Designed miniproteins, single chains, continued (5). Designs and how they scored, part 101

Each design is a single chain, and the fold is of that chain. pLDDT is the mean over its residues in the fold that is shown.

## One batch from the design tools (miniprotein)

Design m19494
Fold by ESMFold2-Fast:
Structure m19494 (fold): chain A 70 residues (1-70)
Amino acid sequence: SIQDLSPEEQAKLINEAPEEEQLELLAAVGRRIDDVAPYLDVKKLPREAQDLLLGGSSPEVRAELLERLK
């Protein structure tokens, strides 16, 4: 399962997935969202996945993600 992968491998799986699957894969990451976030191509994620990422991340990681979305 995705939970058996490293954060870098989880991010790679999400980045390479079809847009329709990216939200489900990101949701499956769960509590490891902060660990995965640095490796995600956030601008290429669908809006719903971006919203999940921002809502699930710590304030520090969220600030970095918002900078990357500019």
Scores: mean pLDDT 82

Design m19495
Fold by ESMFold2-Fast:
Structure m19495 (fold): chain A 79 residues (1-79)
Amino acid sequence: TKIVEAFKKYDTDGDGTLSKEEFIKMAKDLGISEEKAREAFEKYDKNGDGTLSYREFLEALRDLGFPKEEIDEAYKELK
């Protein structure tokens, strides 16, 4: 899916997580403001480790207004 490809593209470390910098860069590329991206990152960084797991990433995208159907499809690829 487009979401999975975006995650892979911006996961430059290849560790299966997105750093705050990677997430903001991706969000801006998708037309989302840096401020909204920062807020979503902070809200869903549940571990406080400065990275988003794939699941946290999907939750952040949902909060940013991505269609539930697209999020559910990307989530199913994880299952």
Scores: mean pLDDT 74

Design m19496
Fold by ESMFold2-Fast:
Structure m19496 (fold): chain A 98 residues (1-98)
Amino acid sequence: SMAEEIGKEQLEKIKKAKKVVKESTDDKEIEKALDEAYEALEKILSVLPLTHPIVIEALKLVKETAMEALKKSTDLKLILRAIGAALRAIGLLFEAEL
């Protein structure tokens, strides 16, 4: 499926973004990576249903990426963005269980 190919490509972008967030000490690089992870998640959500395994894995990775950013950041804007991303991912994971 072309939708699953798009999903897999975007999932790899989220994995790369998580690695950048874990390894970087630069708030600008962390912010950019978090934004890229969130954009990739929204692209996955546009082509695959919430119950799809790729979507569930993407939601878990975005939550983990946001939590890693929260651990490292002292920048209020980045903290608020990370909280928003984590809450969005958690909310959708909860909805997928219904």
Scores: mean pLDDT 85

Design m19497
Fold by ESMFold2-Fast:
Structure m19497 (fold): chain A 79 residues (1-79)
Amino acid sequence: GLASRETIRLGLEAARALLAGDWERARELAREMVRAMGGDESELERALAVLEEDRALIEADPEAARRDLEEGERLLEEL
């Protein structure tokens, strides 16, 4: 995989946007992440579908989602 620190950072920013309810920003960040990975339109469509699934999970348990985001941000600082 090509998960650079920048790609991981963009993913965490998208997760933060989802948790904040800023779905348009989350979609934009997902597009940026796919572009950073050299992905095409098909990969973008898949990423946006995953984003909608993540949205439903966050709405079901926002506290668990916040803990996961905090852990992810901590791990990024260790990279």
Scores: mean pLDDT 75

Design m19498
Fold by ESMFold2-Fast:
Structure m19498 (fold): chain A 79 residues (1-79)
Amino acid sequence: MISKEELEKEVKEALATMIGYLIARIDDPEEVKELFEWLYEKLDKEFVKIAAETGIERARQLGREDVAKVLEEFLEKLK
């Protein structure tokens, strides 16, 4: 059975993925960039990376190349 510590990690990863998915649906790509810069300041780097990678994948699935591009540029800054 899953431990509390393992569950907390899974919940964190699930939340990061969900946030990435939702952000990919934001209408203004500049707002997406600003939101990710804010998240990076407030949350841990790995959480934000998962969210950004998920957001890029979802943005491309939705045909939102503008959003995918700003998220890719953000990820490059994290390297």
Scores: mean pLDDT 76

Design m19499
Fold by ESMFold2-Fast:
Structure m19499 (fold): chain A 104 residues (1-104)
Amino acid sequence: MDKVLQELISINQHNIELIEEAKTASPEEKERLALRIMVHNLAMSGEIFTMLRSEKVTPEQKELLEKIQELLNQASRLIADEDYDGAIKVYDEIINLLQQILQL
């Protein structure tokens, strides 16, 4: 699990970098960057879904993973609305929650 959680942290950090790039990008580049972020969100959602179905996940870890799933859905909506600052705040919260799970 720790390796998967660290990979998820890295993906969320990369999404923040892509969003910062999108702020100053051309319309065509913004669309390409948004699609890349959405692909990352779908991949992360799938990994979290797999972890939630694992008997190795504690009730405390499950609660945090469920919250991360809700935040990924929020981030997807914010990106679609071009609310880049809102999306960055949500990804920062996801990173903090993933770090909390690593400490459990």
Scores: mean pLDDT 89

Design m19500
Fold by ESMFold2-Fast:
Structure m19500 (fold): chain A 78 residues (1-78)
Amino acid sequence: MTEEERRVLRFLAAHPDGVTPEQLAAELGLTPEQLSEIIQRLVDKGLIELVTDSDGNTVFRLTEKGREELARLEAEEA
């Protein structure tokens, strides 16, 4: 897993209600293209999910698998 992927997972873990693409890009200093590549890989792995709120905003959240994977990665660094 890349450092950028791990940063996304950590940020989403801190924001369980979900995070917009704009919030992720701003917080991580990523271009829209870099963010898109990271999000696609994490979705393909089943680690994050996309939900649409009542206003049509897409937010990203950790899946249960994503939370478990992040916990495992954090344990390896401890």
Scores: mean pLDDT 79

Design m19501
Fold by ESMFold2-Fast:
Structure m19501 (fold): chain A 111 residues (1-111)
Amino acid sequence: AEAARRGAEKAREGAEEARKGEGPEGNKEGAEKAARGASEAMRGAGLAADDGDGEAAREAAEAALEAAEAASEAAKKAQNGGKDGLEAMFYAGIAGVSAGMAGTLARLAES
């Protein structure tokens, strides 16, 4: 539960930074932070699922999805930024996979 709460908090912080990104480098940095947050939320969802805390796992999964959406938008804003654009797309991909896994873990916790 504690890890899920912290992961959700980091995912939402990463999403906020991704939304505020300016230019290719700033949007890449935002996408990276959102991806890190989504990954921590995924880990937290797994720990909550293992503890039988489906509610905490679901909250972490929702935060991971928010971070993935923000990372995707940051990647779009960085798309013409060369290496920064490619890295932003890579981080958006990581965030998306993390959110998908977190969602699966949350569903397993409720079964």
Scores: mean pLDDT 86

Design m19502
Fold by ESMFold2-Fast:
Structure m19502 (fold): chain A 80 residues (1-80)
Amino acid sequence: SVEEAVERARELFEKAKKENPDNEVIQAMVEVGLDALEKILKYKFSKEETIKVFEDLAEDVKDIDPELAKEIEKIIEEMK
């Protein structure tokens, strides 16, 4: 479900934040990611709209944390 995908992505972002407390770039990336996830739930995005947001997040994250981007891509594939 959209809610399950958002919760999994939230856990990934919160883990990245916790494991990188002194990395300002990762901290900022997580803030942007968590805000996007909150908007998906608040505005009740469809599965297709949620996939597009996740694809944008994976692309944005790819150069900062490539392993996190791969985990987000796995969530996208499981939603399809």
Scores: mean pLDDT 87

Design m19503
Fold by ESMFold2-Fast:
Structure m19503 (fold): chain A 66 residues (1-66)
Amino acid sequence: SMEENLQQAQEIADDIVSHAERLGLRDPDVIQRLLDSLRTHAESLGVSQEQIDELVKQVRERLERI
């Protein structure tokens, strides 16, 4: 279902943030590649473009707070 696919995308997003925090990731090129990868995975799961944009925004904001 769309809800299950969105939840899976959110779990991937949480993993990205957790890894970035653990590594002290600050490289903007690496961050952008991670966000692009998240977008591609969410699209492959059939998540709507609106939900993908919101998810990517949330992850970017979380990464900026590290």
Scores: mean pLDDT 83

Design m19504
Fold by ESMFold2-Fast:
Structure m19504 (fold): chain A 75 residues (1-75)
Amino acid sequence: DSVFTPEELEEIRRKEEELLAKYEEAKATEAPEEVERLVRELQEEVLREFAKRLGVDLDTPSSSALLAQIDAALA
């Protein structure tokens, strides 16, 4: 089912920490285009894995939409 094991949760947390660090850095530095693109790519990868586990469909969202979904999913 859509439930993570303790080992999978640890892996997800590592990815979330990296994602949050990039996201916060982008927010603090006015998100230059390159940083935003990298953050989006990382978020899409993490979000897709998270969504698959939760059984949520991911439909190629825009950068802003993806960030909103990540914000909602992470906290």
Scores: mean pLDDT 60

Design m19505
Fold by ESMFold2-Fast:
Structure m19505 (fold): chain A 85 residues (1-85)
Amino acid sequence: MAKQVAEELRELYKRYGNPEFLELAEKAEKAKTLLELAEIQIELAKLIAEDERFSEEEKEDARRFLERAKETMEAFRKKAAEAEA
């Protein structure tokens, strides 16, 4: 998974030239947990949602992904916190 996400981010960097895509690709290559990978995908979706070069449909898909991904990450954080208690 991490290698596939990193390769997709490098392709976005080649197409759009935004250094943020390259930074996320490097983070994805170093990601060791599902939560770290999810955070990288959330940051990617934020970049797409705010970038005028993407279609409105692509930005809307990114916003839906952001909403669901944040809910999943919050559930994981709450579950980890509850397990400690």
Scores: mean pLDDT 74

Design m19506
Fold by ESMFold2-Fast:
Structure m19506 (fold): chain A 83 residues (1-83)
Amino acid sequence: MHYEYASLYADLAAEYLKQGDEEAAKRLISEAVEHMVEKGLIKREQANELTEDLFKVVKDGVENGVPLSEIQEKVNALLEEYS
C-alpha cells in the first residue's frame, strides 16, 4: 500500500537526517511523493505541499528525539489527510 511505502521512505529519510544528510532525506521523500502522484493516489497540485509537510514531520521528529515508529505514525496520519 502507498502508506506502507511512504512510511518506509520516512524511516530511511529519518536515518539520513540523523547522519546530517538533509539532501538525501528530502530526495527520498520527493521520490515517495512522485510515486504516489504517478499511481494516482494524490494530485500533482498537492505534491509540493505534501513533500514539504512530510519533510517537516520527519525533521521535527528527529530533532526532538522522537522514536522512528512514532515518526512513521505521524507520516501515516498526514497521508490520510491527503487521501
Scores: mean pLDDT 76

Design m19507
Fold by ESMFold2-Fast:
Structure m19507 (fold): chain A 96 residues (1-96)
Amino acid sequence: MSPLEAFKEFIKLVKELIPERSAELEAIEKAAEKLSDEETFELLIALLSEVLAELQRTDPEKAKELAERALEIAEKIEDPEWRKQLITAIEITLRV
């Protein structure tokens, strides 16, 4: 999948796990439609790192679910370098 498709899938996942952030996440998703693929990918990494770090502190079970499902999204990214970077970001942020 493209970076924007991966980003939209990630936003959907975060909205399921943290529904209180839904309005903020929908605004971010809409803004991402105007970004380049590289900018969208950078935003995905930044948002993933922030959300995963928050969940590790507040709800470790949701952090684990987010990491596992985010890895499934990452594996579907067509660009092998971006796929590797996202997988690495998940592993580093989760500190597993």
Scores: mean pLDDT 82

Design m19508
Fold by ESMFold2-Fast:
Structure m19508 (fold): chain A 74 residues (1-74)
Amino acid sequence: MVEFDEADSPAELLLKVYETILNEKDLEKKLEELERAKAILEKRLKADPSDEVTRAVLEEIEQMIEDIKKQIEE
């Protein structure tokens, strides 16, 4: 189980997301873990809207979430 922490850098959160996608076989569990990472990044972006790295990572994770949702619906 990969644990996301509010203290993780945006790059570290992204790496943990990739590890979750690669190692977790349950699509619903993947979605839950990515939604947790998204929540951490959204909180950071609200605190610092000028953080371009956090924004870029958030956009990438949001795309991954949408891709997983499509897989669940199929």
Scores: mean pLDDT 77

Design m19509
Fold by ESMFold2-Fast:
Structure m19509 (fold): chain A 80 residues (1-80)
Amino acid sequence: SKRREELLKRLDELAERIAELAERLAREYGETDPRVLEASMLLISVAVLKTALKTSDDEEVLEEAERELEKLEERLREIE
């Protein structure tokens, strides 16, 4: 599915952005900063969503995955 491939690519790009942010926050504020923990939790959420997308090509699952991806992007924006 092209939509599934596009969502997986967006998740990979999001994971890279989260990892970069976590590194910057840890460098600036220390590894125990709450935002570093939040970034780590976002990375776990991305991994879970990627696994879900790999197990289904149902349109309903893809639509829900896109909504969850948008929520993850919003949460990332909140900790920036």
Scores: mean pLDDT 84

Design m19510
Fold by ESMFold2-Fast:
Structure m19510 (fold): chain A 97 residues (1-97)
Amino acid sequence: MEKLLAELKEAAERGELEKAEKIFEEILKKNPTKKERAEALYYLGLAYENNFKFDEALKYYEEALRIAEEIGDEEMIEKIKKNIEAVKALKKLFGLD
């Protein structure tokens, strides 16, 4: 699992959306824990954000946030909220609100 999450993170940071989506599907097939699923959703959201697909990015970040709140992972909650606010600011800047 850690290798797949690391590969997903790298694909997301590089804006390789199609690769990120395929790695995300492989993660889901491996029956991830709630924490692993939240991390995967966060990186998938980042991949969409880096491709200027802000509504999809928000959808995945909000799903990741819901899971992070369920498991009480404060560090993950803070990180996801920061990205949600950044995407909202970018949408406003580009007139996409």
Scores: mean pLDDT 87

Design m19511
Fold by ESMFold2-Fast:
Structure m19511 (fold): chain A 74 residues (1-74)
Amino acid sequence: PLSPEEAAERELLAHALRALDAAARTLSQGQLDVLTAEVNAVLEEAARRLREGEDPAAVRDWAIAQLDRLMAAA
């Protein structure tokens, strides 16, 4: 079984990949490159918080909100 931290990280990665796949159908390559870098920064910050022992559900909810904000702005 996955730890709560591993489950949160996997869920965030899956969410990010689905969002980037959808964005790739509508954005230019330059826009997609910028968005991918911003998504990676959110995932890196989420991984750091999970590693530091923050509540996995709170980290997941925060990161999903950030990813959704980035997708809406793109």
Scores: mean pLDDT 84

Design m19512
Fold by ESMFold2-Fast:
Structure m19512 (fold): chain A 107 residues (1-107)
Amino acid sequence: MPSALEAIRAVLDALRAHPYAALMRRAPDPESFPDYSDIVPDPLDLDGIEARVEAGEIRTLAEFEAELRRLFDNYYKLFPEGSREYEAARRVEAHARAVVAEVRAAA
C-alpha cells in the first residue's frame, strides 16, 4: 500500500495541476479583504496545508480531507455565489474528491 504521506502528496500534485488551484494557493490579501479574519477565524490556503503535511502535522488522508473541506468552506463563506473564486472553489473541491477516491481505490 502507498503510505498516507505518498497518497496525500499525490492529491496535492493533482490539485496543483488544476488551473483554478492557483487562486487557492495563498490566503486572500488582507488589504483587499479587511473583514477576512471576521469571516474566516482560521485562515487556510493550499500552501499552508502542504506545509503542515511536510511538517508531519497532517498524517492521514482523512485529516487531509478535513483540512481541504475547511479550505473550501472558507471560500464559500468569504466569496459570493457566482464569483470567480466561489466557482473555482467548487471545481477544485470536485476534483479533490475524485482524486482522493482514486487514491483510496488504488490502496
Scores: mean pLDDT 73

Design m19513
Fold by ESMFold2-Fast:
Structure m19513 (fold): chain A 80 residues (1-80)
Amino acid sequence: SMLDTMLQLVDWFSRSSNPVYYLAQLALSLLGIKLSDEEIESLKNISKEEAIELIQKAIEQTTGDKKVVAEHALKKLEEQ
């Protein structure tokens, strides 16, 4: 399912070289926010605290599968 694929993607991002960056980018995607290439490059310098705030906003502003993905992303980021 799409949900299972997205949860697996969260797990992969959590084990990447920059979990904060990839999980923040995922949160923005779940919120429907589209970034320019320049904004995506700037996001690589995002703090863990700022990424947590973005994921929490995704949890608050989404429902169903997107909310489950956002909640899983928060848990994985907090485990870093």
Scores: mean pLDDT 86

Design m19514
Fold by ESMFold2-Fast:
Structure m19514 (fold): chain A 84 residues (1-84)
Amino acid sequence: SAEELLEKAKELALKHFGELGPILVKLLEELRRALEAGDLLEAEILEGLILMVLGVAKLMGLPEEVVEEFVELLEELRRRLLEE
């Protein structure tokens, strides 16, 4: 379910992203809200902010494999929320 994907993404954020974890969790919650409301512009802006945070985490030494797993969860979450 979309909620299971969101929970997995939040768990990844808190486990691997250190100080950036809490902000990623907040951005994920806001993204879910925007997608459920059909606010595609807000969703696009929030996705851009998430990608920027992922870029910072990668520069801080986070393994690319973890970043890729997070992006895959985001893409699947977006797909499920837009197809329902």
Scores: mean pLDDT 84

Design m19515
Fold by ESMFold2-Fast:
Structure m19515 (fold): chain A 91 residues (1-91)
Amino acid sequence: MEEELERFIREQRERAEELIRRAGELFSKNPTSKEEVEEALRLLAEGAGILRGLGLPVPPVLPDDEKIREIVEGTAERVRRELAELRERIE
């Protein structure tokens, strides 16, 4: 049961790191299309949301945009809920 919680945290952290890495790769290519910029920001926001949901440090590089804020908070709440459900099962 504790192993399930540790596995969940590890998998979520690895997913967040992968999403942030992919966003960085997209930005490093100097994207010229609006769609490519929006995709990079979406990946970064999801990764940041996962880290926030886990209570881990989040990079302070997100733009002050309502849609980005919604993705971050929505993802963080989902991760917190899943983490709480797992903790309840191991009690």
Scores: mean pLDDT 77

Design m19516
Fold by ESMFold2-Fast:
Structure m19516 (fold): chain A 69 residues (1-69)
Amino acid sequence: SSLEQEIERVREEIDKLIEEATAIARQLRKDPDNSEVRAQYEAVMKEIQELLKRLDELRAQIAAEKAAG
């Protein structure tokens, strides 16, 4: 279904952002007082949180479709 394809895309995007957050975290460990790197880390973590919420919404839609059919 289109919902299953969207879940797969969102999961792939989350995986990419986790990799990015890991790289930024390594930079922050080398320069913990760098406010710009910290802001970048916080921005990526916020985006991951929003995508996780989207996954929950997509799962709820699939559950609703199963209940209706």
Scores: mean pLDDT 85

Design m19517
Fold by ESMFold2-Fast:
Structure m19517 (fold): chain A 60 residues (1-60)
Amino acid sequence: MKEEDKKLVEDAKKRMEELGKQAAAISREGGIDGTNKGMALLADGVDILVKAEIEAKKRE
């Protein structure tokens, strides 16, 4: 795997962690609506990570 591909995966992991923290904060503030928004952010973070993993594998 090229170093640029490793960077993509690491960047995606960082974004996922950042979105997870935002999701937790929104859930604390917003009750049911905040929880739904938090879950959407977590799902988006997972999608980013999966896409980066696939992209890294394709560039081998």
Scores: mean pLDDT 71

Design m19518
Fold by ESMFold2-Fast:
Structure m19518 (fold): chain A 72 residues (1-72)
Amino acid sequence: MLELHNQASAASNALFAAKDEEKIRRVLELEARLLGAYVDLVILKKEGAPQEKLEEIEEKIRRILEEIIALG
């Protein structure tokens, strides 16, 4: 997970440096979705949600990170 997050961050930075306005807009949309997923994960952990539910949201986070990486 952390390695994917670092790769996604690097991809976002590269897109901003390239000044591709359309890809920058898409990455910002994905970053907003990523933040929402992290908030959901924190809430679920606090509420003591079952491991299966935690794995579901972690999979969602992974897919968003992979999509950001694919843009870079």
Scores: mean pLDDT 80

Design m19519
Fold by ESMFold2-Fast:
Structure m19519 (fold): chain A 104 residues (1-104)
Amino acid sequence: MAEEYIKKAKEYLKKAEEYKNRTDIPIAVAIGKMLHYMFEAGLYLVKAIEEYVKEGKLEKAHEIVNSFPEEVISFGILELMGEKGLSREEIEKLEELIEELRKY
C-alpha cells in the first residue's frame, strides 16, 4: 500500500509541475491547480510515511521525508487534518514523528 501512495504522490507532483508555468490559462487558476495537486501529493506522502512506520520500515519512511520538499509534506499534514479531523495533539505527534524521521 505505501508504494501505491508514493506512486500517486509522484503522479500529483507531475500534474503540479504541468501547471507551474502555464500562460494559456489565468495565472490564479494555474497556481490554484498547482497548489491543489501539491496538497494531494503531500497527503499521499504522509499516508505512505504512516504505513512504513506501522510496518517498522523506518529507513523507507526516512527516505520519503528526505526525497520530497518539506513544504509538500507540510501540505499533506494539513490535508490529513481536514480528511481525518485530527486533534491538535494528533497533529503535534505527527509533526514530531516526521522531524524524528528527518534525523534518522
Scores: mean pLDDT 85

Design m19520
Fold by ESMFold2-Fast:
Structure m19520 (fold): chain A 76 residues (1-76)
Amino acid sequence: MTVPAIQANLEGTLREVKPHESAPDELLQEIAEELVGFTGDEIEAAVKEAVEELGINAPLEDILQRAKEILLQKRK
């Protein structure tokens, strides 16, 4: 996927799990750049897994960082 497509997928998934919160575009772009090569399904699964591990009340930044860690571990 392209960086804009990954960013849109991250934003969409976050709206499903935390509809009243929004992440800064700069943070979403930074995370999306590191997730190039992953599918939308993998990204969505990682975000949902991060929410499950950290809890729904965790900050969006922490959820995004954890989702990134999950995906990057798969690349190793």
Scores: mean pLDDT 77

Design m19521
Fold by ESMFold2-Fast:
Structure m19521 (fold): chain A 90 residues (1-90)
Amino acid sequence: EKFEKIEEIIKKIVELLREAAKTYPELKPIAEEVEELYKNLTEENWREIAARVLTLTGAAIALLPDSDPRKAELEKLKEELAKELGIEIK
């Protein structure tokens, strides 16, 4: 159950980063790393991969302008991923 939720969240992050990288080429290395992590995602390594994706998504958010609607969507997905990992920001 958790694995399927993590996989869906990461898949959405991959798609958003791929689209954002078309407008902001500086996001290409982050988008490529997240896509590679998604391809290597398994039931045994999902926690480790999700933690790395969380860090990379944060870096991508920092590079996006506040006017881009994908920034808000990535922030939402980052919060969902952090929740599944048991990381709470109080």
Scores: mean pLDDT 83

Design m19522
Fold by ESMFold2-Fast:
Structure m19522 (fold): chain A 79 residues (1-79)
Amino acid sequence: STLVNQLQALIEEYKESNPVLASDLQEALDLVQSGDEQVTKEVQTALDHYEASGKDANTLLRDIGVVLGVHAIKKVLGL
């Protein structure tokens, strides 16, 4: 999967310089690999926004954080 390969590459890129982002990307990757279609769409949107931002790590950190936060809330609500 192109998305899985992109997430793995970003985790390796950020693991030392931005370990919080690398950790959030790993959690997003685990959800994508589990077959969560909604998270997969939202992660793809976050990566598209990251590319459009000129690869701004703060933009990606914020967007992935929102994806994971929304997923956690939906899980509590049984959605």
Scores: mean pLDDT 88

Design m19523
Fold by ESMFold2-Fast:
Structure m19523 (fold): chain A 99 residues (1-99)
Amino acid sequence: FQLPPLTPEQARRNLELLKEGVEEVKKGSDAIKAALQAGDTETARRLSRELAPKIVATALNAIGTIMEAEQSDPEIAAEMRKLLEEIVKISREVDALVA
């Protein structure tokens, strides 16, 4: 049993939603870095805890949408994979900063 592939319109919509999720994760990461630069370690740790579930949710959504887009539009799937790699990189950077 196999579900039909996404329409190109659905794949593009999912890509735009993923881009929005990545931008929110980037803003959160920048806020953590700003707090650390100001010497506010407690705020940095709080912001990291608030960002963690957003990173996980965005990464899981990316994995699902990549799998669905692969058969519909391989170029969109490739762009989604780059965004997933960026989420993973940001996650590792944040973990290193607040460890």
Scores: mean pLDDT 82

Design m19524
Fold by ESMFold2-Fast:
Structure m19524 (fold): chain A 63 residues (1-63)
Amino acid sequence: MDELTPFEQAVQDYRQTGSEESIKKAIQLMLDGGVPKTAVLDLITNFLAGLSKEKAQKLVEEA
């Protein structure tokens, strides 16, 4: 019903394909938008249930 944001689309693409490039792109969009890394970590952890904070932190650092 609701349109997905570019961030949400990239997260869904990662969930379906397992491509870290997709999630890194989503992280980069958030950082470019001025979202602090701590908020990005929280968002990634919430969207990807089961992803550890440590893994999410590495993805954010690599973006």
Scores: mean pLDDT 70

Design m19525
Fold by ESMFold2-Fast:
Order: structure tokens, then sequence, then C-alpha cells
Structure m19525 (fold): chain A 66 residues (1-66)
């Protein structure tokens, strides 16, 4: 649980750095916000589903930017 959350937070922050470097500020901000929600235990099932959808969209955007 803690291990999984730490890994998710690390992954989200790493992806945010990559998106920010590419000029995708909105995507980077969304990823950082999701990491904070997970870290603070403020997320809900709805936010989790939203995050999953956002990740899929962000991966497509990252691939297109390369």
Amino acid sequence: EEEVRERQIESLNEMAKQFEALGATDAAEALREQAELIKNDDYTPEQDARFTARLVASEAALRAAR
C-alpha cells in the first residue's frame, strides 16, 4: 500500500517533469495535483477514475510531442 503509493507519487512527479520540459504545463500541473491528492489521502474513487483517464490522455500527448 505505502510502497504502491510512493511509487505512484514518484511516477507522477517524473511524468510531470517530462511534460513541463516539453511545454505541456497543463498536463504537468494535473499530474502534480494528482500526486498531492494521493499523498494527502484526499482522493476519492471519482478522482482515481479521473486520474486514470487523464494519464491515458497524457501518454498520448507525450507520444505526439516526441
Scores: mean pLDDT 71

Design m19526
Fold by ESMFold2-Fast:
Structure m19526 (fold): chain A 70 residues (1-70)
Amino acid sequence: SISKANLAAGLILTGIRRGPADLPAAVEEAQKLVPESSKILREAADRAAADPARGGQYVNAAFSSAVELS
């Protein structure tokens, strides 16, 4: 559902903001809510970690895809 995708996206965004230590836990939590969507969000998180200046752009794009899978 859209609400699960929203929660998953929020968890990933929080992980990205806090940095590498929190990111794996946020991804695991998101995968429990929306397994297919979490893969897209995980890829966006990896890209954001490599290029923090564009992190928000990657996550926003992944969130749109996650909503479509919900």
Scores: mean pLDDT 63

Design m19527
Fold by ESMFold2-Fast:
Structure m19527 (fold): chain A 100 residues (1-100)
Amino acid sequence: MSLVERARELLEETLEQMRTASPEEMRQLIDELAGRLRDIAARMTADELRELRELLIEFSRRVTEIMREKQASPLVAAHIALTIAGLLADLDIKIRQLER
């Protein structure tokens, strides 16, 4: 299994868990996911990181839909959005460093 496929499985598993979770539980799931994705990303090539970035953008869209459906508070929504934005920024920095 590729690292990209492992990341995809983690993202899909997290989305499934979020569908039955409370807004506060979704915050905890995102924090756990962020740590696990950073560990996977540390082992990735620049091309794999670009694929992960695209997967994470799509994941962010789907999470936003779930939060809207569950009427998550602005504070919970902001925490989740900022955590995902931080992950995307970390990926962009690492891709730039590896392309030198």
Scores: mean pLDDT 85

